# Designs tried in a protein design run: designed miniproteins, single chains, continued (3). Part 35

Each design is a single chain, and the fold is of that chain. pLDDT is the mean over its residues in the fold that is shown.

## One batch from the design tools (miniprotein)

Design m9198
Fold by ESMFold2-Fast:
Structure m9198 (fold): chain A 69 residues (1-69)
Amino acid sequence: MEELELLKELIRERIPELADRVIELMEKNLKHPMAAAREALLELEELTPEEADKLMEAADEMYKEKEKK
């Protein structure tokens, strides 16, 4: 899913130190990869809930923008 790939890119850009671990958890949760990403960001204590939500929202907005263009 393109939205998932955009989220992976944002994670690599903003939190490169945790990116590989978060992405691994997303890939292990094939049914709910977006939810797994958000939970991983929160559980690793690297981001606040607000920061995690902003990252997820940014990925969704980028995906919608691509679909419009």
Scores: mean pLDDT 68

Design m9199
Fold by ESMFold2-Fast:
Structure m9199 (fold): chain A 85 residues (1-85)
Amino acid sequence: DIRELVAETMVGALNGKVDPEKEAKVQEYADLAEAGDEEVRRQLLEGAREGRRRYLAEKTGRELSDEEFEELEERLRRLSEEALR
């Protein structure tokens, strides 16, 4: 489950926890997405979004509005792509 793996890896990384096995697997999927696997790319983006939503809910104790979340999502997507390299 690429989406769940990416979400859990993202939450861990944001909390300063490194899981080398999960990170290596996410890197493998990132390589496939960069090579043109559109389905893997979609699942990576959805997983990163889910992980960010989960992290923010834990940190703030509340959910963001759709507008707030969409604004943050664009910035976090850029950061997530950098983190996967």
Scores: mean pLDDT 75

Design m9200
Fold by ESMFold2-Fast:
Structure m9200 (fold): chain A 74 residues (1-74)
Amino acid sequence: MELREELEKYVSPEAAERLVETLDELINDPKLTFEQKKALLEGAVDIIADREGLTPEQRERVRKLVLEYLEKKL
């Protein structure tokens, strides 16, 4: 819930929800390594950043938020 609210400062509510859903799927996938989870998550951030026209600084903030959350849950 808190992560979604932080993401909504940079991306649309729909994009924030998609990123949280992607995070939950990656965290709960036992078949993926941490490096694979990280790469897939970074790819999702890049797609959303391009779609919503985020600046490089905004993209890096979103990337940092989702990666820190992934690391905290693993």
Scores: mean pLDDT 83

Design m9201
Fold by ESMFold2-Fast:
Structure m9201 (fold): chain A 71 residues (1-71)
Amino acid sequence: SEEEVDKRILEFEERFAAIAAQTTDPAAQAALADVRLEMYKRLAEAKTVEEKLKVVEEAERRVAEILAAEA
């Protein structure tokens, strides 16, 4: 449902804010900001609930990859 999409976006934003507060490396900060910007751009283009959920899942995956590279 659209409510589930909104909930997943809010969960992403909460997690993102916590990560951003802990991230001091400029390259990692830029990469994280790019993932968030791309997520919203793709959400604006998405037509179905399924497509929107996949966009959020892809953003979550990319954030995890950035964090793994910094560990």
Scores: mean pLDDT 84

Design m9202
Fold by ESMFold2-Fast:
Structure m9202 (fold): chain A 100 residues (1-100)
Amino acid sequence: EEERVKEFLQRLIEKYGYEKVLEIIDDIAFRLKQGWSDEEIIRFLKEKYGLSEEEAKELIDMVKKYGPVYLRKLVDELAGKPTINEEERKKLIEEYKKSL
């Protein structure tokens, strides 16, 4: 599960860059909180960042499942930035799932 998520995020980093991927994750999370539909967010991501519909859908689903904090920390890890350990990542996922 985590390896598949990491592979997807790594492809986005290679295509769009580290900083853009973090911005995209935050933009998705913000718009979900504002009550935007998935279709509205997909359109926004395609227009602003040039994401494909498939990339946008998968990333929205990941933000909904794991939350933006966990995904941002995975992006930081993949980019070689200061990261949290694996146990802390598991705790972040568990806390997010308990909040649902």
Scores: mean pLDDT 81

Design m9203
Fold by ESMFold2-Fast:
Structure m9203 (fold): chain A 59 residues (1-59)
Amino acid sequence: SAAEGEALFEERIAPTLNEETVGAPAEPIRRYLVEKGVLARGGPRTLPRFSEEEVAAMA
């Protein structure tokens, strides 16, 4: 859910935000976060780094 995604983003992801997240691996995760309403469209191209556990939790 969007609320769950926002909570995960703020508690786990936002504090560890890395603007240097490398390109191609970030693109599917970026799309997922935009679709779930966690990130606004047109935001930064570089996303924070995620663990596989965090990605799975957002699925």
Scores: mean pLDDT 51

Design m9204
Fold by ESMFold2-Fast:
Structure m9204 (fold): chain A 55 residues (1-55)
Amino acid sequence: SMREEREEVTREVGEKLREIGDLVQGYLNARRREAQGAATQAELDARAKLEAGRA
């Protein structure tokens, strides 16, 4: 029936849209981790300079 055909197509399109969403979310999460890593490194560098200044 036309209803079953529409439900099948809707399901397939929904699955593909979810896959695209997952890829985008993965990319955004990776960028957030990179930003966090850069911030942590800057803090470590600042502490090292403070320690060197005390010697």
Scores: mean pLDDT 79

Design m9205
Fold by ESMFold2-Fast:
Structure m9205 (fold): chain A 80 residues (1-80)
Amino acid sequence: SEPVAKITLTLSNGGLTAELLQALGESGLPKETRIEQPAPNVLVLYLYDISKVEESIELVKKVLAEHGYTIASEEVEILK
């Protein structure tokens, strides 16, 4: 299936660790969520269910905050 949304989060205070990526995978994100890391401090999520976009963004922000990360920028792209 094709993604319906692309979320890009840029972190201000560090790079993503393997521990953080595992925590995100175990956080309760939708089963079809694709996570990519195009740069050390950039997290990209592809979501496949439009009804879960807002809750997925909130969940990721919660996990990042619990691991001491701060978000410098957020971009949400709704794909057709």
Scores: mean pLDDT 83

Design m9206
Fold by ESMFold2-Fast:
Structure m9206 (fold): chain A 75 residues (1-75)
Amino acid sequence: MSPEEILEMAEEAEERGLLKTALRLYIAAGTPEALEKARRLLEEHPELLEELAPFIERLATEDPSEAVRRVAAEL
């Protein structure tokens, strides 16, 4: 699955109100656009960062994709 396909799935999840799923998919997409959308979502819903902090920290340090690690680290 391409980063662009993951980004499209994230946008659809956000539109449907599946905010935790949307945030996880934005980080998984690993693109600059996905990072911007992830940051916006966290600014609007700061509780998501608290609930998903262990997942985000693990992605920042352990994900095999450098792009995904960068996105997670910048949140």
Scores: mean pLDDT 78

Design m9207
Fold by ESMFold2-Fast:
Structure m9207 (fold): chain A 100 residues (1-100)
Amino acid sequence: SQAVQDVERIYELVKNNKIDEAYKYAGTRSLELADTAALSRANIAVAKAAKELGLSDEEIAKYVKYGVPGYEAVLALFLAAKDKGKLDEAKTIVLKYLTA
């Protein structure tokens, strides 16, 4: 699915500390997919993953730069999770909910 490919790309960019490229990718893909079910599924997956990881709204919000709906929420979650050494766990949970 397109959402799985987009989330995996954001994960790889965050893992390799390519943060500016990750924001550009997330923003571009969110705009391209604004009217699709894939974007909605990604947002739901992020909300569920944040709860399971014990990440607060404040910890995630500090990484929201543009407030564009969709993949920026995935990026913000991954950056907040990375701060706690939980980036790989966050990826696993998000992908689990996208493939359910």
Scores: mean pLDDT 81

Design m9208
Fold by ESMFold2-Fast:
Structure m9208 (fold): chain A 114 residues (1-114)
Amino acid sequence: SEQVKKYLQGLKDEIPIARLDAVYNLIKNYPETVEQNSDQIISILTQGLKHEDATVRAQAAYLLGLLSKKVPSVVLQNLPQIIPLLIEALKDEDESVRVSAVLALGSIVDTLVK
């Protein structure tokens, strides 16, 4: 419970990569908390995909892939918002962003065909 509160506070961090680290830990360890805070988590991840820093964009794409594997309901409910941004990330100038976007889309497709 105290650990969950710590990660929920991390979602409000001023540092983008620290917010994404909080999202990672919530997805990994607290899937029910992710469902309860789905709007905030999707907002952080979609903002991350648009960030000026390629490291932030790559991590956001990676986490969308992880989210689709661990908490598929949250991704499936937000496909119209997520898919256009991941398609744009496939055209990103940074190779790590493109690779993360390919893997995220693959994870989402795998979720849809199960």
Scores: mean pLDDT 90

Design m9209
Fold by ESMFold2-Fast:
Structure m9209 (fold): chain A 74 residues (1-74)
Amino acid sequence: SDAEREALLAEAKARIRAAGAELGLPEGVVDYLEAQLTAFVEANRDAPLEELRARVEAFLANAERLMRSLAESG
C-alpha cells in the first residue's frame, strides 16, 4: 500500500538522519542522501513492497559506508 511505502521511506530517512548526527556530518550531506533515497524509492516504485524493503536496506548499507568514509575524510 502507499501508506506502507511512505512509512518505509520515512523510517529510512530517519535512519540516515540518525547516522549523520552520530557521525557529526553536515546537514547538506544528510539532505543529499535523503534526496537520493527519495529518488531511489521513486525509481523502484513498481517493485513489490517486500522487494522494495530489501532494496532500501541495501541502499542504507551503502549510504552508511559513504557516511563513515566522509566522516573520516573531514
Scores: mean pLDDT 86

Design m9210
Fold by ESMFold2-Fast:
Structure m9210 (fold): chain A 72 residues (1-72)
Amino acid sequence: MPKIPGLGITAEITDDKIVLRAIDTKTGKLLAEKEIPLIDGKVDPEEFRKAVEELLREAKEVAEKEGIPYEL
């Protein structure tokens, strides 16, 4: 399904962390990146929520500075 036009979000999952990245799909520019630690292969839901919120906030701030409009 389409998410947000022009914004791509990727998640890389390992045994020790999840790496979230927000990328401008038009330019390929990395807008924000957050790492969430895994403890015994499990993610803390509050840390995950906080990381997603911070990722979207930073992506929006960078996009605004670059003149890229996102519907966030």
Scores: mean pLDDT 73

Design m9211
Fold by ESMFold2-Fast:
Structure m9211 (fold): chain A 100 residues (1-100)
Amino acid sequence: SEEELKKAYEFMADVLQRMIDEAENVKKEAERLRKEHGDEEARRLYAKMIGIAQGGPKAGDEYAEKYKDLSLEEIEKLFNEVLKQARDELARLQKIADSL
């Protein structure tokens, strides 16, 4: 039914919103790691989180290795690009739910 379809899109939007909110916690933890342990530890956290977001739960270590030669500034920029894609998808899901 239209009501069931609307609830499904609202649920998908809610899940994605929670994932986006957790990305702010990743940014806070990366800043803590940078201050306490230096740029490399912050960089590794961003690389692993990008890996999980793009490749699934087991991709963290693969992406940490793939991006090992990127600076902290470069990996943070890439993390922000992934967040932008997530926000764009959230807006799309919300628009579909609102149209039902």
Scores: mean pLDDT 85

Design m9212
Fold by ESMFold2-Fast:
Structure m9212 (fold): chain A 75 residues (1-75)
Amino acid sequence: MEAEKKRMGEWLAKSAEELIKKGVNPEEAEKALEAAKAGKLAEAEVYLRKAKSTPEELKEAEKIEKEAQKRLEEL
């Protein structure tokens, strides 16, 4: 469990740093990095998810859902 927790923390911190470098929601990404370094893995995951959720990504997810719904209606 200890090694898995350490690997998760390192992965979350690295993922947050990559988002900061790419300029994707840097405030949320910085919060994710801080939480990961503090060992707050669940909190880090929440902030990392928010950092990845751009308005464009949310719109794309909605588009995919609508297309899936149309496919179900065609079956």
Scores: mean pLDDT 71

Design m9213
Fold by ESMFold2-Fast:
Structure m9213 (fold): chain A 98 residues (1-98)
Amino acid sequence: MLDKVRRLLKQADDSIRKAVEAAKKGDDKKAEEYLKKAEKYMKELAKLTGEEKLAKRAVELGRKAVEAAKKGDDLEAEIHLGLALILLGVIDLIARRK
């Protein structure tokens, strides 16, 4: 179980970061594709950990980061991205304490 959780956390992290990067470059299609991948990984994480609220908040923060990046607000994008990644770290810590 823990190895699968770690893999999904890494995939979610990578997908959210790539979504923000694509949005900064003006590639809205790639940004949405990476957000969909992140949402899929976060749904699997929620099922494995029971942390549905944290997983949902991480996806919402990732989407806010992408929207800020699309508007050219790089500072707001980095803040929301950082918060999303912090929530992924919290899910990891909870999974380790089982």
Scores: mean pLDDT 86

Design m9214
Fold by ESMFold2-Fast:
Structure m9214 (fold): chain A 63 residues (1-63)
Amino acid sequence: SMFDQIDNYYNNRDIHSISRIAVQARDAGDTDLFNYATNRRRRLYADVQNMDIDALNANIAAI
């Protein structure tokens, strides 16, 4: 499904492909798919920031 493709792109951190699906979903009037894709992009951004903090904390704890 298109949702499975978004999950695969999310796992590969492919923000461009997620964005492309979001645009296609919007233009097709598929609100559920559009919201899913945009929420995945938002989570990917938050995950990157959280990983940076977690990596910093792990480095501090290792000292």
Scores: mean pLDDT 75

Design m9215
Fold by ESMFold2-Fast:
Structure m9215 (fold): chain A 85 residues (1-85)
Amino acid sequence: SLEDRLRELKEYLENNPNMSKEELDELVDRIQEVLNEITKKDPSLGLYGRLVNDLYLDYQQGKLSREEFIKDVIDILDLTLKKLS
């Protein structure tokens, strides 16, 4: 399910805080794909995908540290999962 996929991505992010930049970039892309599929089924959840994108741009521009970025993404995924449950 989309909920199971999102949970797995969240758990991977929590358990691998020191992953390479390339791995993190790929993981963010996978998160965005799952959030887009969730938004197709429930458009009211589209704000979470937008928030992840905004955080990623801030991280890429050096406005947000890696640790802050990872924490904030995990918080958004947790909120999304609570809305799906």
Scores: mean pLDDT 87

Design m9216
Fold by ESMFold2-Fast:
Structure m9216 (fold): chain A 64 residues (1-64)
Amino acid sequence: MVPEEELNEEVAIAFAEMIYGIGKATGDLDGAAEMLERFADRLEGKYPKAAQHAREIAEELRKA
């Protein structure tokens, strides 16, 4: 059984991927990137893997 904290981090990663998908679907890449960066700031203290993932995909959106 996976600890609840690990499940919460996986859910946060899934939310980051959903924001990325919405940005690509709507064409608002900069808006989605800003949303991901703000999300990462909230996650950084407790969910560092999810925060890093959100920042990485935000950078991909900004480079597109």
Scores: mean pLDDT 79

Design m9217
Fold by ESMFold2-Fast:
Structure m9217 (fold): chain A 85 residues (1-85)
Amino acid sequence: NLTTRLNKAKELVNKQNYKGAAVEVKAAAKYAGPEAILAWRLAGALEAINDGDIDAAKVELEYVIRTSKNQDLKDFAKFVLEKIS
């Protein structure tokens, strides 16, 4: 489910495996219902971090925090934003 996949992504972020975290978040998108596009934006933020584009990542994370109605997606975006700030 969404929570399980995002918890796995948090473990990967703690290991600085942002590429692996992006794969888990993309897999989680099917459990995000109408917010699947926000899960894809979260994965894009993780890919941007992996590529060294921290500014692009922050824009996407802040967008998800503002726009999402899903607490798991918001909490994950906040978690990642704290790691790169």
Scores: mean pLDDT 89

Design m9218
Fold by ESMFold2-Fast:
Structure m9218 (fold): chain A 77 residues (1-77)
Amino acid sequence: MERLREEARRALEEARKLLEEAKKTSPAAYSWAQAAVDGYEQALRLIEAGDLEKGERALRTGREMMEEAKRLIEEAK
């Protein structure tokens, strides 16, 4: 429980920082970064509620969205 909760918090922090960069990059990058933030917030809520299976799935989906946002930011350089 504690490990997944900390993982979700760190992922959310990273996503929020990336969101600021994505907003300056493109609407597409911003959209993916915002989706990652929303996904990680949902993952944290699920983990805190004890739904570890759904929380882990939400974390995986959020990571995929983060990878896409990072790819778009890198392509814009």
Scores: mean pLDDT 83

Design m9219
Fold by ESMFold2-Fast:
Structure m9219 (fold): chain A 114 residues (1-114)
Amino acid sequence: IDTEKVLEYLKEHPILEVEVDGEKLGLRYDEESNILTITLEKDGKRYTIVYNLDTNELKLYIDDELVSTKKVGEDTTLRDLLLILLKELMKLSEEEAEERTEKILKALEEKIKS
């Protein structure tokens, strides 16, 4: 799924939420600040990426605690953001992160299409 299509959907809908393997993933976009927020909830913990599209800066949170900040490329995709969340915050293996990213992207595509 194209990042632009997700952002367009979120401009009309405050939240895009999907469930994959019993885990909830939510996306929110604030058009005024140009910030995309991705949150995944697992085992009572909340893993969040806050992406500023103007500065290409990511802030990574576990619950309410800022654990890291990083800068990404101008061509950063939703796939790239999901892989960062799954590998860097949730500490999944490369293989598990790739598989879960594919399932999430498919679920998001089906949700937007509906």
Scores: mean pLDDT 85

Design m9220
Fold by ESMFold2-Fast:
Structure m9220 (fold): chain A 85 residues (1-85)
Amino acid sequence: KEVETAISLLEALIDTLRNLKKQGKSVEEIKKAAIAGLEVLLKYSTDPEIKRIVEEALKKVHQAKSFDEILKVMEEALRKLRELA
């Protein structure tokens, strides 16, 4: 179902961000990857609850100042999606 697909895609995105951090990518590069991944998820989502969670995460990622803040936003979005399943 759509929520299960959204969870899988967000988990894959979080893993990608962790790998970018291990590769020594800047916070700006990791933020751009997070934004791009969330925008793709938003574009293909039709469920209003999933869209709301992703839009909120997207706003918070734009404001994030560190990798830890980006990761916290992504993990919070993942937790909220799991509550919908």
Scores: mean pLDDT 86

Design m9221
Fold by ESMFold2-Fast:
Structure m9221 (fold): chain A 61 residues (1-61)
Amino acid sequence: SKEIIKEVQKAAGLPETGEIKEEDLGRPLPAGKAVFDFDGNGKLDKADIDGMIRALEERDR
């Protein structure tokens, strides 16, 4: 949902717009957020965002 996306954006240090834009991808992960680097490339990408959304949706169940 839009609320989950905003929470992902906040956790990743992105603007809380409620939608993920392509320009938000490929950014270096902020200090302390390396745990969200699921593919180990040091960047925030679509796979990392999808993983965070899944984790937050599981938390809300």
Scores: mean pLDDT 64

Design m9222
Fold by ESMFold2-Fast:
Structure m9222 (fold): chain A 99 residues (1-99)
Amino acid sequence: MEEEERLKRIRDQAARDFRETGEVRMTPEQLAAQDAASAGDPEAERRYRRYFAAIVGGVLQAAGLSDEETAEYEKRLLEATDPAEVRAIMAEVQARVRA
């Protein structure tokens, strides 16, 4: 419950930031780079992946995607096993935001 509330706040903040500034506090590229750097600490890696997925979810929500579509992208990002999968998902996210 506390973690779900935290992730919801991250998503809501990212949605607000994107609507107001066209940007989020941390770029997906910066978070992906940090995931690689944290590979020696599985807890830090899992934390960044959750925050990264929530930020992307907020951006998608601000772009007008449904809660269902947003949740599917968040799930795919959490289940991604390497940086190439993350990059492919982010290419789809960027295409959806521009559509």
Scores: mean pLDDT 72

Design m9223
Fold by ESMFold2-Fast:
Structure m9223 (fold): chain A 81 residues (1-81)
Amino acid sequence: AQAKIEEALRLLEQAAEALGAGNNEEAAELLRKAAEALFAADPNSPYGYYLLAQAYALEGNEEKAREYFQKAQELRAQQLA
C-alpha cells in the first residue's frame, strides 16, 4: 500500500509540472496513472476518482469528469459518515 501511495504522489508532482507547462494531455495521463496507483492501494479511493475526474476535464470530456467527480464525492461522504 505505501509503495503505491508513494508512486501516486510522484505521479501527482509530475502532473502538476505538466499542467504548469500547459501540457494538458500529458497531465491527464499522469493523473490517470496516479489514480491507478491509488486504486491498487484502495479500490474505493475517493481521491482516485477525483483524479480521474480531473483527467477527463483536462481532455474536454465534461460528462465523464462529472460522473467521476460525483463518485468521488459519494465515497468521501461515506468515509466521513
Scores: mean pLDDT 83

Design m9224
Fold by ESMFold2-Fast:
Structure m9224 (fold): chain A 81 residues (1-81)
Amino acid sequence: MEAVEAALRAVIDAARAAGVADPTIALAAAVAGSRLAGREVTEEEVREKAKELSEKLGKPVDAEKAMELADRMEAAARAAA
């Protein structure tokens, strides 16, 4: 739904304004998208994805902050649905 995409974008913009690094926001969006598609995403899977993204970019990715943002993105998407 277009409204869901707009809601997710708003959460992303707010996270960037709060100083969260772009790679962490990208991971959060991927986690939220997987959960909205009906897949359970575990802490271990988020940590593995954070490691992969960190290696690709050469910068640390905060798995805990990504999980927190994913929860917020999921809530915003569900409210917009």
Scores: mean pLDDT 78

Design m9225
Fold by ESMFold2-Fast:
Structure m9225 (fold): chain A 65 residues (1-65)
Amino acid sequence: GSMAAEQAALTAAGDRGQASRDAIVEAKNAPSDEEKKAVLKERLGLTDEQAERVIATLKEFEASG
């Protein structure tokens, strides 16, 4: 592979990161924990366990920050 292939992989990773960040922002704006979880599951295809981890992390980060 060339440097272009490596850059394409980084771009794809960045696009995934942006999609995840966008979904997290939408979830953060949701009025309830149930709706936050639903947004994460719908937009990112997360499992119930993964969505709960994200919500817990957001709450801990907001409380600590």
Scores: mean pLDDT 64

Design m9226
Fold by ESMFold2-Fast:
Structure m9226 (fold): chain A 58 residues (1-58)
Amino acid sequence: MSAEEALKEAERLVEEHPRSAAALAALDQARKSVEEGDDEAANKAVEGARKAIESGSD
């Protein structure tokens, strides 16, 4: 997905899991990646946060 779409997903993860360090880190990284035009970095940040939340950040 585009960095902008990854940013929207990161924002949603933070809204759903406001105390998740992984979600907050993904939001910060996605914002930076959008500014830099790095779609791959934004996607990796969101995917990493998703996996962390699914595997043990309940």
Scores: mean pLDDT 78

Design m9227
Fold by ESMFold2-Fast:
Structure m9227 (fold): chain A 77 residues (1-77)
Amino acid sequence: DEEILKKAIEILENAKKRSQTEDPAKVAREARDEISKLAEKASFDVEVQLTLVIIELAIAEHYNIEPDFDGLIENLK
């Protein structure tokens, strides 16, 4: 689980960097897809944490806004 959380944080940090130059909806969609794959391998507690991230990324994609990447990253630490 620690390794899964670490990978999720890395995905979000990379997405935050990409969001400075790329379309927010595209970045949110791609980050959501990567985190969804991690959630499938996670324990229940970590899966719940990642599901909350997935929901936030899905909202950002739908409204074409930048997610609160810093808040999401902090919540996983």
Scores: mean pLDDT 82

Design m9228
Fold by ESMFold2-Fast:
Structure m9228 (fold): chain A 68 residues (1-68)
Amino acid sequence: SVKAEAEAKAAEAESLIAGVDQIPEEYLTEGTREAMKLYREGIAAAKAGDYEQALKLYEEASEIARKT
């Protein structure tokens, strides 16, 4: 289901954010910062029950991360 997929991706995004948060801000690229912002927005959308918006935000975040 879309809900289960969004919740699973939220857990993955939380793990990625935790890893990146251990890196000093000055070593992060602009693309990494933007991707992390979108992952956080996706997690917030999923927690609010907007699973379709959460999946869209995760897709945008991973696309930016891949291009960076």
Scores: mean pLDDT 80

Design m9229
Fold by ESMFold2-Fast:
Structure m9229 (fold): chain A 99 residues (1-99)
Amino acid sequence: SELDRIADRLLRVARELKELAKEVTNPKIQEAILKEIDSVIRDLQEARETRDLEKMRLAAVSLGHIAETLLKYSKNKEKAEQLLAEIDRIVAELDRLLQ
């Protein structure tokens, strides 16, 4: 299924963002980012189960905001940029499917 393929890609990206977030040196910022990622993972799982492309798109946009935050706080800015670019491509694909 196209939706399952997209969900798997977004969940992979979320896990990679979570690993990147563990490198954030400010413990309060790290905790906040990790909580946001866990919330998005739950939303992605729910969107997959309910077959809700609009909810999946909103979760993908939230992952993009997290990736942008990690560009500021992560030591690995190149990885954050790569993940942001992948999220932008997935959001564009979801926009195509919602038309």
Scores: mean pLDDT 90

Design m9230
Fold by ESMFold2-Fast:
Structure m9230 (fold): chain A 72 residues (1-72)
Amino acid sequence: SMEDELRAINAELRALFEQAEAETDPARRAALIEKMGALYAEAERRLNGASEEQAARAGRLMKDLVEQELAR
């Protein structure tokens, strides 16, 4: 169901964020942030009917927000 997919996506995003918080290598941390952006973009496209362009913008916004939060 859509609810089950949303729960799975939220759990994966949470796990990736926790990994990024614990990651001390900047290159590995950047790769985790990229994965979060890509996952969020795919979720927007599949669950919310976003266009490829809209999904790409959402992914970039997610990466920016994650980088800002990790810099706190």
Scores: mean pLDDT 87

Design m9231
Fold by ESMFold2-Fast:
Structure m9231 (fold): chain A 100 residues (1-100)
Amino acid sequence: LLQQINELSEELYRAIREGDVEKALETLEQLKKLLPEQPELPLIIAAGAVAEVARELGDEELAKRAIELVNNILEGKISVEEAEKKLRELLLEVQRLIES
């Protein structure tokens, strides 16, 4: 299980770094299938990857927003559905940065 999570987390990071939103969302769905009783954990992994990529691209505000999403999920301040919506918005913003 841990090895599969690590492999998918690495694949997710690469998809985000390449600006491939569709592949990132597909990889997120695979992570959710491995963790059916912990749907928040795949979202935390994905938001963390967004923060890392945003920092590498020099967008500190985007990185800060991604970390805020992680914190809101960990503190139970946001639903899984709303967190996924915000994550999709962040993925599109990373794609835009890479394509510009």
Scores: mean pLDDT 85

Design m9232
Fold by ESMFold2-Fast:
Structure m9232 (fold): chain A 100 residues (1-100)
Amino acid sequence: SKKEELLQQEIQEAKEEIRQIVNDLKTELEETGSISPEKRQENLNKLQIVRNTILNRLDQLSEEQRTELVNFFKSVAGECKDINAYNEALACYELALELE
């Protein structure tokens, strides 16, 4: 249905925003060797916005969509951990837990 397609698009856009945050973290780490506290706070604020968007749509998500998002955020959290972005990794793990 068209409503289901719109929800799938919103989920895909949210996933792409998270992917962009991780890419921005990797880029700053490559260019400067560290993640600045200011850039970290900006990324955490963006993660909170995405979290609020997803949680506001939680009642519209199918079981399959929730499972996919849980796996996605756990995967992203692992990538953040691998680059020592522990606060961002924790935020992604907490969101995955809220979706279970």
Scores: mean pLDDT 81

